# Designs tried in a protein design run: designed miniproteins, single chains, continued (5). Part 41

Each design is a single chain, and the fold is of that chain. pLDDT is the mean over its residues in the fold that is shown.

## One batch from the design tools (miniprotein)

Design m17401
Fold by ESMFold2-Fast:
Order: C-alpha cells, then structure tokens, then sequence
Structure m17401 (fold): chain A 80 residues (1-80)
C-alpha cells in the first residue's frame, strides 16, 4: 500500500510537469485509495490532506503549488 501510494504520487507529479491534468487527477485518485488502506491514522490524514491540496492547486492551474504538495505527500510516506 505505501509503495503503491508513492508510485501513484510520483506518476501524478510527472503528469503535472507534462501539463496532463487528467492523468494527474487519475493518479491522485489512485494514490488516495492506496493511502486510505494505511494503518497509521496520523500519516494517512497528513498525506490525504496534501493530496487534496495538490488536487485543488492543479484544478486552479497552480502547477507549482500542486508539485509542492505532491512532494510533501511523497516525503511524509518515505519517512513513515
């Protein structure tokens, strides 16, 4: 689950950098599903918050902010 979440977040970041909003949102959805299966509630809640912030920034056209939140989500998972 954690490795699956990281994979989808990294793929979402690549999609954002390529300007592919639809692919980015698809990978964010898959990452959210993987994160909801994690046993640590604090880690899960923090990562889901960063995913939601990334999705909001992406839909508002703020790709720099979206990438920042994706990097934060990946960092939290790698340190957990």
Amino acid sequence: MKEEAIKHLEEAKKAVEAGDEDAALTHLSKASQAVRGLPDKEVRDKVLEEILKAARALTQGDYEEAVKHLEQAIEILKKS
Scores: mean pLDDT 85

Design m17402
Fold by ESMFold2-Fast:
Structure m17402 (fold): chain A 93 residues (1-93)
Amino acid sequence: MNIEDYLLLAAKAAEMPLLLELAGGDSSKLDEAKAIVEKRAREIAKKALEIHKKEGGKLTPEDILKAVAKAAKELGYEELAKALEEALEEWKK
């Protein structure tokens, strides 16, 4: 996998709480919830790729999560940015 794939996967994984909240265990809502999450994840991943390249980031979990967190914050997804920042702190322990 390339850096673009890892950034997209990280963005999608971080959106899991939102996906579960929107779907509410109802399979009829899952496709709509997935569409919302995938749209946001693609937008975040695109911005994260720009940040990762600009900052000379490496193919590491820390640099990937850092780029995704910064992208989420710049795009106004404050709840997601906070969750990713908390995940980064756990990886440092």
Scores: mean pLDDT 78

Design m17403
Fold by ESMFold2-Fast:
Structure m17403 (fold): chain A 79 residues (1-79)
Amino acid sequence: RREAVERAAEEVREEAVALLQAAGLSEEDATIVFDDVAAALAGGHSPDYAAATAVELGLSPERARRAVREVAELIRRAM
């Protein structure tokens, strides 16, 4: 399960980072949020807590929740 998530995350990394940048994050901050989502899914946890990281980095709570859910969906579809 962890290895499948990590493989899927690498497959969608560029698309997910671009999506987070479109939501308002820099490339560096988008990478931090993406890694938080990937780590949550690899550990079998909800990625919703990664939205808190996105808020800390400057996204509104609504944008953060939407972007994190979209990234999690990208990873799940690539599995």
Scores: mean pLDDT 82

Design m17404
Fold by ESMFold2-Fast:
Structure m17404 (fold): chain A 100 residues (1-100)
Amino acid sequence: LSEEEKEKKLEELVKRLVEVVKAQSPDMREKIAEIAKEIASLFENEEEYEKYKPVFLARVREELLKDSSLSVEYIVEALEFLERELDKAYEELMKKKAEE
């Protein structure tokens, strides 16, 4: 994927994740994990992942902070969970590629 296509897909995933976090549904954690796997699959190497991860997390934070119904504590917890799921998804993807 081109840099432009990756940025567009990341913005789509930011919107999807923001909707999931705002919904506060019982399956929120499962949906966040699914989105995290999709995000991880967009990166070809570790340098690219390290470049885009902080940008993605910052964009999600900015969008969530616009919603006055969400507490800062909830937003922080959701972002910390997302970061853990992203790192886990990326590690698992790299392991699978190495073991092929």
Scores: mean pLDDT 79

Design m17405
Fold by ESMFold2-Fast:
Formats: structure tokens, C-alpha cells, sequence
Structure m17405 (fold): chain A 92 residues (1-92)
């Protein structure tokens, strides 16, 4: 499961990432694994802006912030930052 989740996150397959996290017995562990895989892919691609955003989201997840968890999930799915901010605004 975690290996398949990491593969989906690296491929930016957002629908599969959401499905696998929802099916996980530990959604926080699954979300962290997806973030780590997306971060590795971003580093390999040389996308410094995406690396910075994913690193920030990962750090915030460790604080237990629910908003940070939502941002982290969206970023692990490969959603553009502008879309992440729009979805956050829609939730408020």
C-alpha cells in the first residue's frame, strides 16, 4: 500500500493518492509518505518552488495543524498553489 501510494504521488495521480490515503489504517502516516514521495519527485525535477512548498507542508503536519494537513494533501496530489489557496478560501 505505502509503495503504491508513493508511486501515485510521484506520478501526480491525485485521485489514486486520495483513494489510498482514505483506505489507510493510518491516514497521517500515509499522507507523510505521499508528501515525501512528491518531494523526492520535485527534487529530481529541479522544481525549487514546489520543493519549498512541500517541505513547509511536511513541517506543519508534524504540529498537528488540520489546515496544514489539508494543504499537504492538496500539494501531494500535485495541485497548483493557486488552487490550494482557492480551496482553503472555499472552506472558510
Amino acid sequence: MLEELRAAARASDGARVEELIAASPDPKEALLAALDAALEAAREAGDAARVALLEHSRALLETGDEKAAFEALARARGVPEERVQAELAARE
Scores: mean pLDDT 70

Design m17406
Fold by ESMFold2-Fast:
Structure m17406 (fold): chain A 79 residues (1-79)
Amino acid sequence: SLEEKAELARRLAEDLLARLDELREYLSSLPKEEAEAVLDQLLALLREAKAAAEAAGDEEAVAALDEAIAALEALRAEL
């Protein structure tokens, strides 16, 4: 259901936010082009997840996804 997808999306966003330092270290181990590709793919997934959360009316999920998207965009700008 949309509600189950929104809940999964919220958990994904929270997990990414909790592990930002691990993600930063992982990306730093990759060539720049590969790090950018990983971030672009994650950003696309988070934006799709946000659309599902918005459709479900899950404001908490939307807020968590907005924070995760902003954090990954900041990481991409630092590459």
Scores: mean pLDDT 86

Design m17407
Fold by ESMFold2-Fast:
Structure m17407 (fold): chain A 97 residues (1-97)
Amino acid sequence: SLQELLDKILSLFSPEEQENVEKVFKLIEEKASQDEIVDEMVKLKMNILQVVAVMLYMKLLGYSESEIRSLLNKWAEAQNFSDEEKQMLEGLFSLIS
């Protein structure tokens, strides 16, 4: 299940990495804007695996593919990702879709 996959990914995190992911989860639960969520993700210097956890959490909450992709694109743009890095994100999204 998606929940089991999320739990496995969360178990790989350090306590600090898990706390950072939980901060972003709270913003999503509180219906913060995509810009506020992305700003927090950038501030916390989230790695790709933490971002995958955020994607899985949004999917579990019933967010659409387009809403999740919109958030990821905003995060990638805020980080000045290369075309190669953006393609890697699309690949990761496809694996969990």
Scores: mean pLDDT 85

Design m17408
Fold by ESMFold2-Fast:
Formats: structure tokens, sequence, C-alpha cells
Structure m17408 (fold): chain A 87 residues (1-87)
């Protein structure tokens, strides 16, 4: 779906930015979100995938705010909005 494709792109943007900033914990959480999308696509359950991505996006936002990484927090907010709109 177009929504999942956009969500994948945002997760990849978060991974690249976290890698540039040396934050492997946020990279791991975004990687878990990508895995949830891959599983959801395979099972034909996009809503299940979206709910799991939303949970990881909220965790990424909380960590980014605690670590003072506003650029990652902004991407996480956008990811949350896309997941909520697609649900």
Amino acid sequence: SAALDKIVELCNEIIKLAEKLGDFEIQELAGIALLAIAVGRRLGDEEYALRLVLKEAERIKELAEKKGLPEIAELADKLIELCEKAL
C-alpha cells in the first residue's frame, strides 16, 4: 500500500539519521518497525503492522526527546501521524 511505502521510507530516514548521529538504540527500534511491516505484508495484515509500527514510533519519539535529538523526534511524529491516519 502507498501508506506502508511512505512509512518504510520514514523508518529508513530515521535509521540513516540515527546512524549519522551515532545512536544505535534508535536504529534498532526503527529496524523492529521495518520487520513488523515485512511480517504484516507477508500475513496480509496491514493493520497489525501499523499498530506495531505506531508503538515503536512512540518509543523512538520518547528516546529522541530524552536524548535531545529533535530531528529524529520530528520524523517520529510524522511516522506516528501516518500510522494513525492509515488505521
Scores: mean pLDDT 87

Design m17409
Fold by ESMFold2-Fast:
Structure m17409 (fold): chain A 80 residues (1-80)
Amino acid sequence: MVVIESALDAEVAEGMARIAYGVALVTEDYQFGIKQLEEILRALQDFLSTSKDPQAIQAAQRAKASVEELLQEVRQKLSE
């Protein structure tokens, strides 16, 4: 479970998403990659719904966009 409380946590979540993406590509376990990316995306969305820190919101929005792009790429690989 990922908990995001700061801009640093959002950056760590983005890093975790990139690792999950890389592992999915190397192992060809796209279903696990999708599940991990969706869990990270949910944590970022939960944080954005409650956060009042402009810098943390900006970092989380950037991380969310990156995670959404990685999720779309893994879903495309699963469809091939």
Scores: mean pLDDT 81

Design m17410
Fold by ESMFold2-Fast:
Structure m17410 (fold): chain A 80 residues (1-80)
Amino acid sequence: SLEEEAERLAEEVRRLLLEAGASEEDAEQVARETRQAVLTHPELAESVRLVGRALARYYAGDRDEARRLYQEAVALAEAV
């Protein structure tokens, strides 16, 4: 179901952020936003996943990779 897909993606993003050194509060907030975004715009799920990955790279201190992943996410969203 769409709800199960949204929850799986939110959990994936939460885990990536925690592994990258984000606080539990930040990881939970981004996971909630990820779930809501996928439920509202399921066509943007892959773009939303890339935003989660970009944020994880930002928390890990890799600003160049974070920016590149975010640009990829925007390009995917524009292609929908």
Scores: mean pLDDT 87

Design m17411
Fold by ESMFold2-Fast:
Structure m17411 (fold): chain A 77 residues (1-77)
Amino acid sequence: SEEEIERLKKELEESVEALKNVPDNPYAKLSKGLLEILNKSKSPEEALENAIEYIRENMDPSDPFAQGLLAYFESLR
């Protein structure tokens, strides 16, 4: 839903802010990239698809965190 996407954007913004002083943190970079993708999306449905694709392109698919994020986004469909 749109409300869930807006909540996710806020959580990603808070994650980026919290990690801004940690050099080369891959999760801070991922969160910033996801936030950018969500902000550029035209609809909640497009935002979900773009976020899933971004995670697949930017994270190791064998990473348990990546698998958890993908499962979470899939559950929002």
Scores: mean pLDDT 72

Design m17412
Fold by ESMFold2-Fast:
Structure m17412 (fold): chain A 79 residues (1-79)
Amino acid sequence: MDALDRDELIEVLEELKKEKGDVVEQEELINYLKTHINESTAAGKASVHDLTKFVNEFAKKNNGKVNLTELIEEIRKNM
């Protein structure tokens, strides 16, 4: 994740959780993350690609939905 550090990613996810609740659709989460990354740049495209892979892994275990609390915990554990 080259455009967003782990602490910034956690903060963004906690903001989304406050706005939308604990569970969001995978597409909604990806679109929200894209608002914080300039995907018109090569670095931004790489960061979106990496985040999309990570979110897709989480979404698969919940039938296309992402539990933001579990996602935040996973990111924190990998720090």
Scores: mean pLDDT 71

Design m17413
Fold by ESMFold2-Fast:
Structure m17413 (fold): chain A 96 residues (1-96)
Amino acid sequence: DEHIRLLTEPLVAGLRQGAADAPNTSEEEARAAVARGQELLLQGLINGDMELIQEGLRLIGYGLGALLYKEGGEAAVRAYEAEQVARLTELVRTLL
């Protein structure tokens, strides 16, 4: 389903990139990325702007990926990725 892909791809890409950058990213920088992503996501939802929604999800993923990697390494990032893809897939299918 196209809608599942449009929402999951930026989140997953963010998570993976955040994990990769984790050794060079502070917790403050990671939290700032999550906060900025939440702002963009909210604005995208209010305005019906898919590009802002996708960028918001990517930044949320980025910050969370870095934080999760710092806590539990690659395994923690992969577990969260799988759970969030499943949650978003279920939500999109429920709404369709």
Scores: mean pLDDT 83

Design m17414
Fold by ESMFold2-Fast:
Structure m17414 (fold): chain A 71 residues (1-71)
Amino acid sequence: RVEEHRARAERFEELAKQYKELADNYRTLAEQSTDPEVRAELEKKADDLENKYSSYEAGALLHRREIERLE
């Protein structure tokens, strides 16, 4: 029960970290790009990845709060 919420929180935290790192990498590539169209495309990819990061971060927080409530 609590262990299941902890496992899910850890899984979501891992996924959030991965998507955050990918988003940051695309942001960096966009900043380094000299082509405005390539920059816009990379920024769009970064935005999509940040949305996924936010979703998994929220999921992790939900499971962390359930642990606090149950303990």
Scores: mean pLDDT 83

Design m17415
Fold by ESMFold2-Fast:
Structure m17415 (fold): chain A 69 residues (1-69)
Amino acid sequence: SMAARIEALLEALESDPELAEKIAEKLAEKFGISLETALKLLRGEEVPGLSPEELREFVEFALEEYEKL
C-alpha cells in the first residue's frame, strides 16, 4: 500500500541523514522549494502554506526517487 511505502521511506530517511539530504535535494530541485523546506517535509514537520495536495505530490515524488536507488 502507499502508506506502507511512505512508512518505509520515512524510516530509511530517519536512519540515514545522507540519504535524507540526497532525496531533499531532488525534491527542492523538482518543486522549486528550498533544501530546508524539503528537509522539514521529509522529517514530517509542518510547512506553512502547503496544501494537502501539494504535500501528497512532494511525498509521492520522494518515494519514486527513493525507489530508484
Scores: mean pLDDT 80

Design m17416
Fold by ESMFold2-Fast:
Structure m17416 (fold): chain A 87 residues (1-87)
Amino acid sequence: MYEKVKEEFNKRRQELAKNKTDEEIAEELPQFLIDEAYKLLDVDTPEARALMRGALAYYEERGEDSFTPEQLEKLKKIREHLEKLEA
């Protein structure tokens, strides 16, 4: 995982974690990261690309069975967008 991708995820995790337990973070983090990455589909910055790659890396680490159909649809669109930007 690229250092910048890890830093972006850690930054987003810290924002989520300001007043939450580790269990609450673990439950909310996948949806939060996916939604934040999905909002950035029209943004072409290194930070936006890092967050999108982070969401996809999180998907690869956890596996498909760990996500809802709605989360998988957003992840698919994030992947397609990154592939287009990196082509």
Scores: mean pLDDT 72

Design m17417
Fold by ESMFold2-Fast:
Structure m17417 (fold): chain A 93 residues (1-93)
Amino acid sequence: MEEVERAAKQAVDAIETAAALYSGLPDEERAKALRKTVEQAADYIRNSVENAVEALRLMKEGVLEKLRELGLPDSVIEAVQATLDEKIAEAEA
């Protein structure tokens, strides 16, 4: 459980940092960059954490909450959510 929470928190922190770094990009490019960061973080969790599905679910909740707090456009948030849902489905299969 502590490993799952730590992995999810580290992933959320990385996505928050990426969102700030890409703040100057157009929405389409920002969505693309954030999706790639999310894919990399999710793949790391899947390969490194025993309870990967639970860690990915915690990551999804944390990432979406942070992106909403930062006031990102709905189009960017939806793109990130779709990517996370895909990665969770892959991990459950």
Scores: mean pLDDT 83

Design m17418
Fold by ESMFold2-Fast:
Structure m17418 (fold): chain A 81 residues (1-81)
Amino acid sequence: SQSDLLAQLDQLFNKMDQYIEEIKKETDMKKIQQLMVEIEQIYQKGVQLSKQLEDKKQASIQLFRLTALYSEAYIIVKQKE
């Protein structure tokens, strides 16, 4: 159902936020890169779930949320390089 898809997306957003917080605290570049790989996998899963939403406006909102979190993570990683 649409509500099940939205619940799954919410869980993915929560997990992305947790990994971003871990990246902020981490000093080991190898661990930071591994956390970024996890975020990329969550992003890809979120995009797949968002495409299954029947409401195109809702799908766009979820995609923008995913892209915003991914962009935040990417910027933090690049600043630590």
Scores: mean pLDDT 88

Design m17419
Fold by ESMFold2-Fast:
Structure m17419 (fold): chain A 91 residues (1-91)
Amino acid sequence: MTRAELEEWIKKKWPEYVKKAEELLEKAEELGVIKPLTPEERKLLVEALALAMLGEELQKLLDKDPDNPAIREKLEEVAQRILEIAEELKA
């Protein structure tokens, strides 16, 4: 898989991960597991959860092709963005 093929695959899958993330957060608020979120907090948490789901699928792809540099680089980018979001949410 090339970097371009990987980016097109991500682009196609991203809306599905965002939808699942939104549904998970809505259920968590409904069950009282988390406090009601601000719009800014919701946006950041949706992105973080969608990135976590993407990361799991990227890891499965890497397990099948461990020498693929495009998948490794994308996993590093995903991990870094999740850490940035976590830092923003702590502030």
Scores: mean pLDDT 84

Design m17420
Fold by ESMFold2-Fast:
Parts: sequence; C-alpha cells; structure tokens
Structure m17420 (fold): chain A 94 residues (1-94)
Amino acid sequence: MIREAQRQRELELQRGETITGRSLVRAGRRGRIYVLLRLYQDGRLIGQARRHGEGEQLELQLTYTPEEDGRYRMLDRARVEGQEEEPQVEVEWL
C-alpha cells in the first residue's frame, strides 16, 4: 500500500539571497520513504533534490541562490510504502 502527500507554495525570492528549503517527512511506522523537492520559476525547473530511505522519518534539503528577484513555486512530495496512513510533511524555507 502506497500513501502520498504533496505541498505546493509560492515564494517571493530576492536575487543573490541564498535560501534553504527543508522537508521533514514522518511516517506512522518504519517503512520506505521517498521525498522530492522541486523549485520552479516561470514553469521551468530550476532546482531539485530527492532522497529515499527506510525509517520512521526522512529529511531532505534544497539550497538555492536566486539569479532574479521574483515569484517562485516550490513543490514538496512525499511517498511512503507499507503504511496505512498518509505521511506527515513539514516544510520550511529559511
């Protein structure tokens, strides 16, 4: 059984200011976890990080320095296998 959770948000970013996106995924029990972070500008993929592992939680980080001021879109997607409940996903951008 596969369970997924997805989060999307718009970000206002400034040129030259490095940001870090962190995703913390928690599963209800030990299982296989997959995490994907993507950053888009004007529909173009400009940054990506992905990780998989076995455990009760998995953390993924994406660091990016914007080349232009403006609005960006972040996508965070988590998948867990062998679970009955959806993964809990916490995302912060610093």
Scores: mean pLDDT 79

Design m17421
Fold by ESMFold2-Fast:
Structure m17421 (fold): chain A 102 residues (1-102)
Amino acid sequence: EKEKMLRIIDELLSQPDGYLVAEPFDPSLYSPVSFEPEWYSLSSIREMVESGEITTLDELLDLLEKQLEMIKRLYPEDHPVVIAVEKLYEEAKKKIEEEKEK
């Protein structure tokens, strides 16, 4: 399970648009309001998988969904960044579903 999750994260990081969500950042720099939940970058999700905090493909998908939700809070729905991150999420979801069916 852990090796499968790490491969999926590393594949997302290698995507041209993966850089948009790769690094931790402070959402307050882009808004006068505090954001909940905490920002989940691909790097932080990868560390959570390595530490054993995330043990299942379902937990990985849930964090990727929270990452997309944060992007949707920062940008309008039709913004290119939202479109790019939605594409990354759908690709990750497809990879996760393929691994579960095997």
Scores: mean pLDDT 70

Design m17422
Fold by ESMFold2-Fast:
Structure m17422 (fold): chain A 87 residues (1-87)
Amino acid sequence: ALERARELLREAIRGLQEIMKKMGYGEFADFLRQQALRMLADPSRQLELARGLAALADYIGKKYPEVREEAQRVRELAREAARLLEA
């Protein structure tokens, strides 16, 4: 379960980075990726990361219709990771 949650979080981080690059925030996307990977490396912060990624993806999908589908996929990956980490 923990290894699967980590895999889902890596996929969510990658998806969010691609969304931000598509929106013209490439440099900021790379900075956020580094912070997210630090949180992923810390077992005590993985649930916080999962919830944060889900919330951010939900916000982006509602505000930017052009990336709504990609944001929904990131949200679903992050929510499943949170579910596994809470079990």
Scores: mean pLDDT 85

Design m17423
Fold by ESMFold2-Fast:
Structure m17423 (fold): chain A 105 residues (1-105)
Amino acid sequence: SMEEVIIGFRLIAVEAGVFIARRQLKNGKEETAREQLEAALGLARDTAEMLASLASPELVERERPRIDELLRKAEEAIEAGKLEEAIRLLEEAVELLKEVRKEIL
């Protein structure tokens, strides 16, 4: 479906953003890394909402709280300047979003 294709591209975009943020952080560009992580977080949240609209109630009940908790912790890590922690949390959230996508599509 078109929605399947859109979700796939959004997940790639989140992964790319996190990868760029990691590179920028390694190069001492903390502010640019933070901006990339904030953008990736927003896109991950939008992707989670889109997946939830396509998922069974059982899958949403099981997986959505886990995804939302990871994204909440990532936001807190970004706000606290813990950008390495934010990267790990977003990477974990993306992997969970990929697993949820695989069960739906």
Scores: mean pLDDT 87

Design m17424
Fold by ESMFold2-Fast:
Structure m17424 (fold): chain A 67 residues (1-67)
Amino acid sequence: MAGGGGTLPPGATVQQVEDEIKKMKKKTIDNARKAGLSDEQLQQLQQKLDDAEKTVVKVVEEEEKKK
């Protein structure tokens, strides 16, 4: 299932969010590779994860700027 269980603490920095996302991306790619996805499928998954990361980081940056 698509993961959605991460709650960011108040005052989390953009860097901390990026580090957590980076770990989740790495784990997702490793799990997909173990599940037998091809290199092309892994590349597509990587691109989707990069897009999702950009969206989350922008939301966090907007919240930080709003503060």
Scores: mean pLDDT 74

Design m17425
Fold by ESMFold2-Fast:
Structure m17425 (fold): chain A 89 residues (1-89)
Amino acid sequence: KEKVEELKKFLEERKKAAKEYAKKGDMEGAVNEFTAAYVEALDTLKSKEVEEEALKTGKRIEAAKTPEEIEKEALEGIEKLKEIAEKLS
């Protein structure tokens, strides 16, 4: 339980950081924050659902055509990782 609560806090901080990078026009920074969120979620949860969500989010980010779409997909990806953490707690 404690590890999942710490993961949720970490994911919230990554979401906040991704939003700040996107606000500065640094879409690479925003995507890197999603990657950090994914790596920590995978290590903490050891779940195939985390791997599947990361793959889906990565494809959506690659298909994004605007900075606003990249920001949206990165933030939604982190939020979905948080939902998976909550289900597996």
Scores: mean pLDDT 84

Design m17426
Fold by ESMFold2-Fast:
Structure m17426 (fold): chain A 70 residues (1-70)
Amino acid sequence: QVEEAKELGRAAAEHAAAVARSTGADIEEMNKQAREDLEKRLKELGFSEEAIKAGLEEFERMAKEAQEAA
């Protein structure tokens, strides 16, 4: 569950970064939307509070790395 949430967070961050790079969209706005969508999705799938936190933390870590690389 925790590892699954982290994988979803990682995928969401990578997707947001890829869309921003390919379309010229604001990476900060893309990351904000992706994070909100991820949190909602994890809650709807019935993930535990610990797993949701882990997934969001992994998302934020990946998103920060993408922003710093830009």
Scores: mean pLDDT 78

Design m17427
Fold by ESMFold2-Fast:
Structure m17427 (fold): chain A 72 residues (1-72)
Amino acid sequence: MVSVEEISKKIKEWMEELGVSLDELINSTEPIEEAARSEFDEPEEVIKEGAEKAREALQKIKEIYGEEELRK
């Protein structure tokens, strides 16, 4: 079992590895959800919640701190 927070962290790592930008994730979480389904044996609701939480967190970071914070 993994938490929604762990899924969100892993999604951020995948974005960096796959070259998926924050703007792409904000527009659609589907590709990241597919990656999460292949790696985590969790209910679909948890995977979708994790992907959405990652999107919202990254969007808030972008709005508050700008692009430089996302590069740390």
Scores: mean pLDDT 62

Design m17428
Fold by ESMFold2-Fast:
Structure m17428 (fold): chain A 100 residues (1-100)
Amino acid sequence: MAQEEADIVIYALIQMEEAGVPQEYLDGLLRQLGAALLRLEHPDLTGPTSAALQAEYVARARALVAEARANRDAFLAALTPEQIERAEQIVQEVLEHVKE
């Protein structure tokens, strides 16, 4: 489940960057993706995480987005229609938030 959600957020981030969404929103979503990856890798982890551990997972999130962007066609081929639709919903929500 968490990996499927991470893939949705990765695709949303790629679309948002292509749409010119401000870096401040992209950074917020990268932190959310990092937290989701941490939960996926450490599902038993409860309680506060260190700033160093949070930074490590944000860096991993950035690396995954970069890899997905570098091999966009293969990444998209691995997504379900439902994952694509959910990613588009996230993009639409963010675009409405940055809209005047």
Scores: mean pLDDT 75

Design m17429
Fold by ESMFold2-Fast:
Structure m17429 (fold): chain A 93 residues (1-93)
Amino acid sequence: GAEELIREAIRLIQEAILLILRGDFEAALEKVDKARELAEAALAEHPEAARLVLEAAELVKKAAELMKEGKILEAIGYIIRALGLLIEAERLL
């Protein structure tokens, strides 16, 4: 159901964060895009959790851009914010 979609989206964003930290931006963005599709599919049944996951996905995309630019401290700030949103989303399940 929608709960399982949100859990898979959270896992994919967590994997994307690890890939960004390794410099594998292309693979990270593919995982973020898949997570967004799963969260969008869950919006009708779990709107609050799905919106938090979608916001986390956008923060992680911004972190990837900043990391590519060498703005490591700013990128880490976006990653920390994204992780906080994922924890909140998981609590709603």
Scores: mean pLDDT 91

Design m17430
Fold by ESMFold2-Fast:
Structure m17430 (fold): chain A 100 residues (1-100)
Amino acid sequence: SLDEEYEKLVEEISDLFVGALSLLPDGSPAEKELVALGKELTEAAKKKDIEAVIKKVEEAIRLLERVLPTLSPADQARMRAILARLKELKERLKELKEKY
């Protein structure tokens, strides 16, 4: 169902946020911003506000692209994989929104 597909996309996005958080320094401004975005994304998802979820994913992508050059080469590779998957899931959410 559309609801099952939506829930699965939101779960994978949430897992990617946790993965990205693990690459950020504890207590950094970037960590605090990503935590706030994750909370807002969870609230939007609970309301089934797909447009708001997409916007939070876009804001997270912008944040992570800003911090990418500050990471070690190994963490940059991991963060690039997270960014690529977030971009794919964002496009899947846009497709799903057209069906609602």
Scores: mean pLDDT 88

Design m17431
Fold by ESMFold2-Fast:
Structure m17431 (fold): chain A 99 residues (1-99)
Amino acid sequence: EIEKQREELYAKLSPENQKKFEEKLKEFEKAVEKAKEIIEEGKKEKEEAIAEGKANNKPEEGIKKGQKIEFEKEVEAGVLELEAAVDLTVTLRELVKEE
């Protein structure tokens, strides 16, 4: 439904404004890719924290540190995607107003 509404609005834009929207959509896609990289980095840092905890005979501290890293990275990635989605929506709204 939202995708169909976006396609219908995009089709009403001039070719110049369609190009501007496509450039912003590419920025959104890059933000989604970066968010995935942040999650993968968090997974690696979590594994390192757990391993360090075990090496220091403090496995519970390693697990808690890993959980905090995971949560912080999930929030960072989620906010990045949401900000990019808002920017894409605002751009579409402004381009529609120019028609």
Scores: mean pLDDT 84

Design m17432
Fold by ESMFold2-Fast:
Structure m17432 (fold): chain A 86 residues (1-86)
Amino acid sequence: LEEVIAKLEEAVELLREGRYEEALALMREALKEIYENHPEAIPAVEEADKILEKYADNPPKSMEEKFKLLAEVAELIIEKLRELLA
């Protein structure tokens, strides 16, 4: 689980640098690991998925807004995963 958190933290840093493709790849890898190996973390993913669903009807129009949305999603998952480790 700590490795998943580390990947999501790295993805947030990449988003801040404008490295969208690398950040998205790390986020996908982290989510896959959660679904395959950490079922206790699925509620954290579901909470983040609600943010994405909220923007499905009104998607971000700029790359900057897309980066902010992905960072928000990643940070929420990180927060919930850290609670599971406490």
Scores: mean pLDDT 75

Design m17433
Fold by ESMFold2-Fast:
Structure m17433 (fold): chain A 93 residues (1-93)
Amino acid sequence: ATEEDYKRFLEALKKAAERLPRVVTVRELAKALAEELNLPADDPETVRAMEYLVIKLGQALGLDVRSADSLVDLDELVEKAEKLSLEEFNKIL
């Protein structure tokens, strides 16, 4: 990913977190991220790809995220994601 891709992802994550409850499922976050990134959030394949990305990011940040039904604290996720370097972000994706 480029620095622009990373910034775009963080902006999408922050926008999703602003409109969602603090604690959501991976699936709900994945759908919201797809919407913020202007991806087809009604396409099951797109949502599954975003679920996979959220799980990988959560695990890399030390969160107990295992499936689409796992709960995520969005305040914690955003705080930890903002502390990632571009190099660390590229390793996750």
Scores: mean pLDDT 83

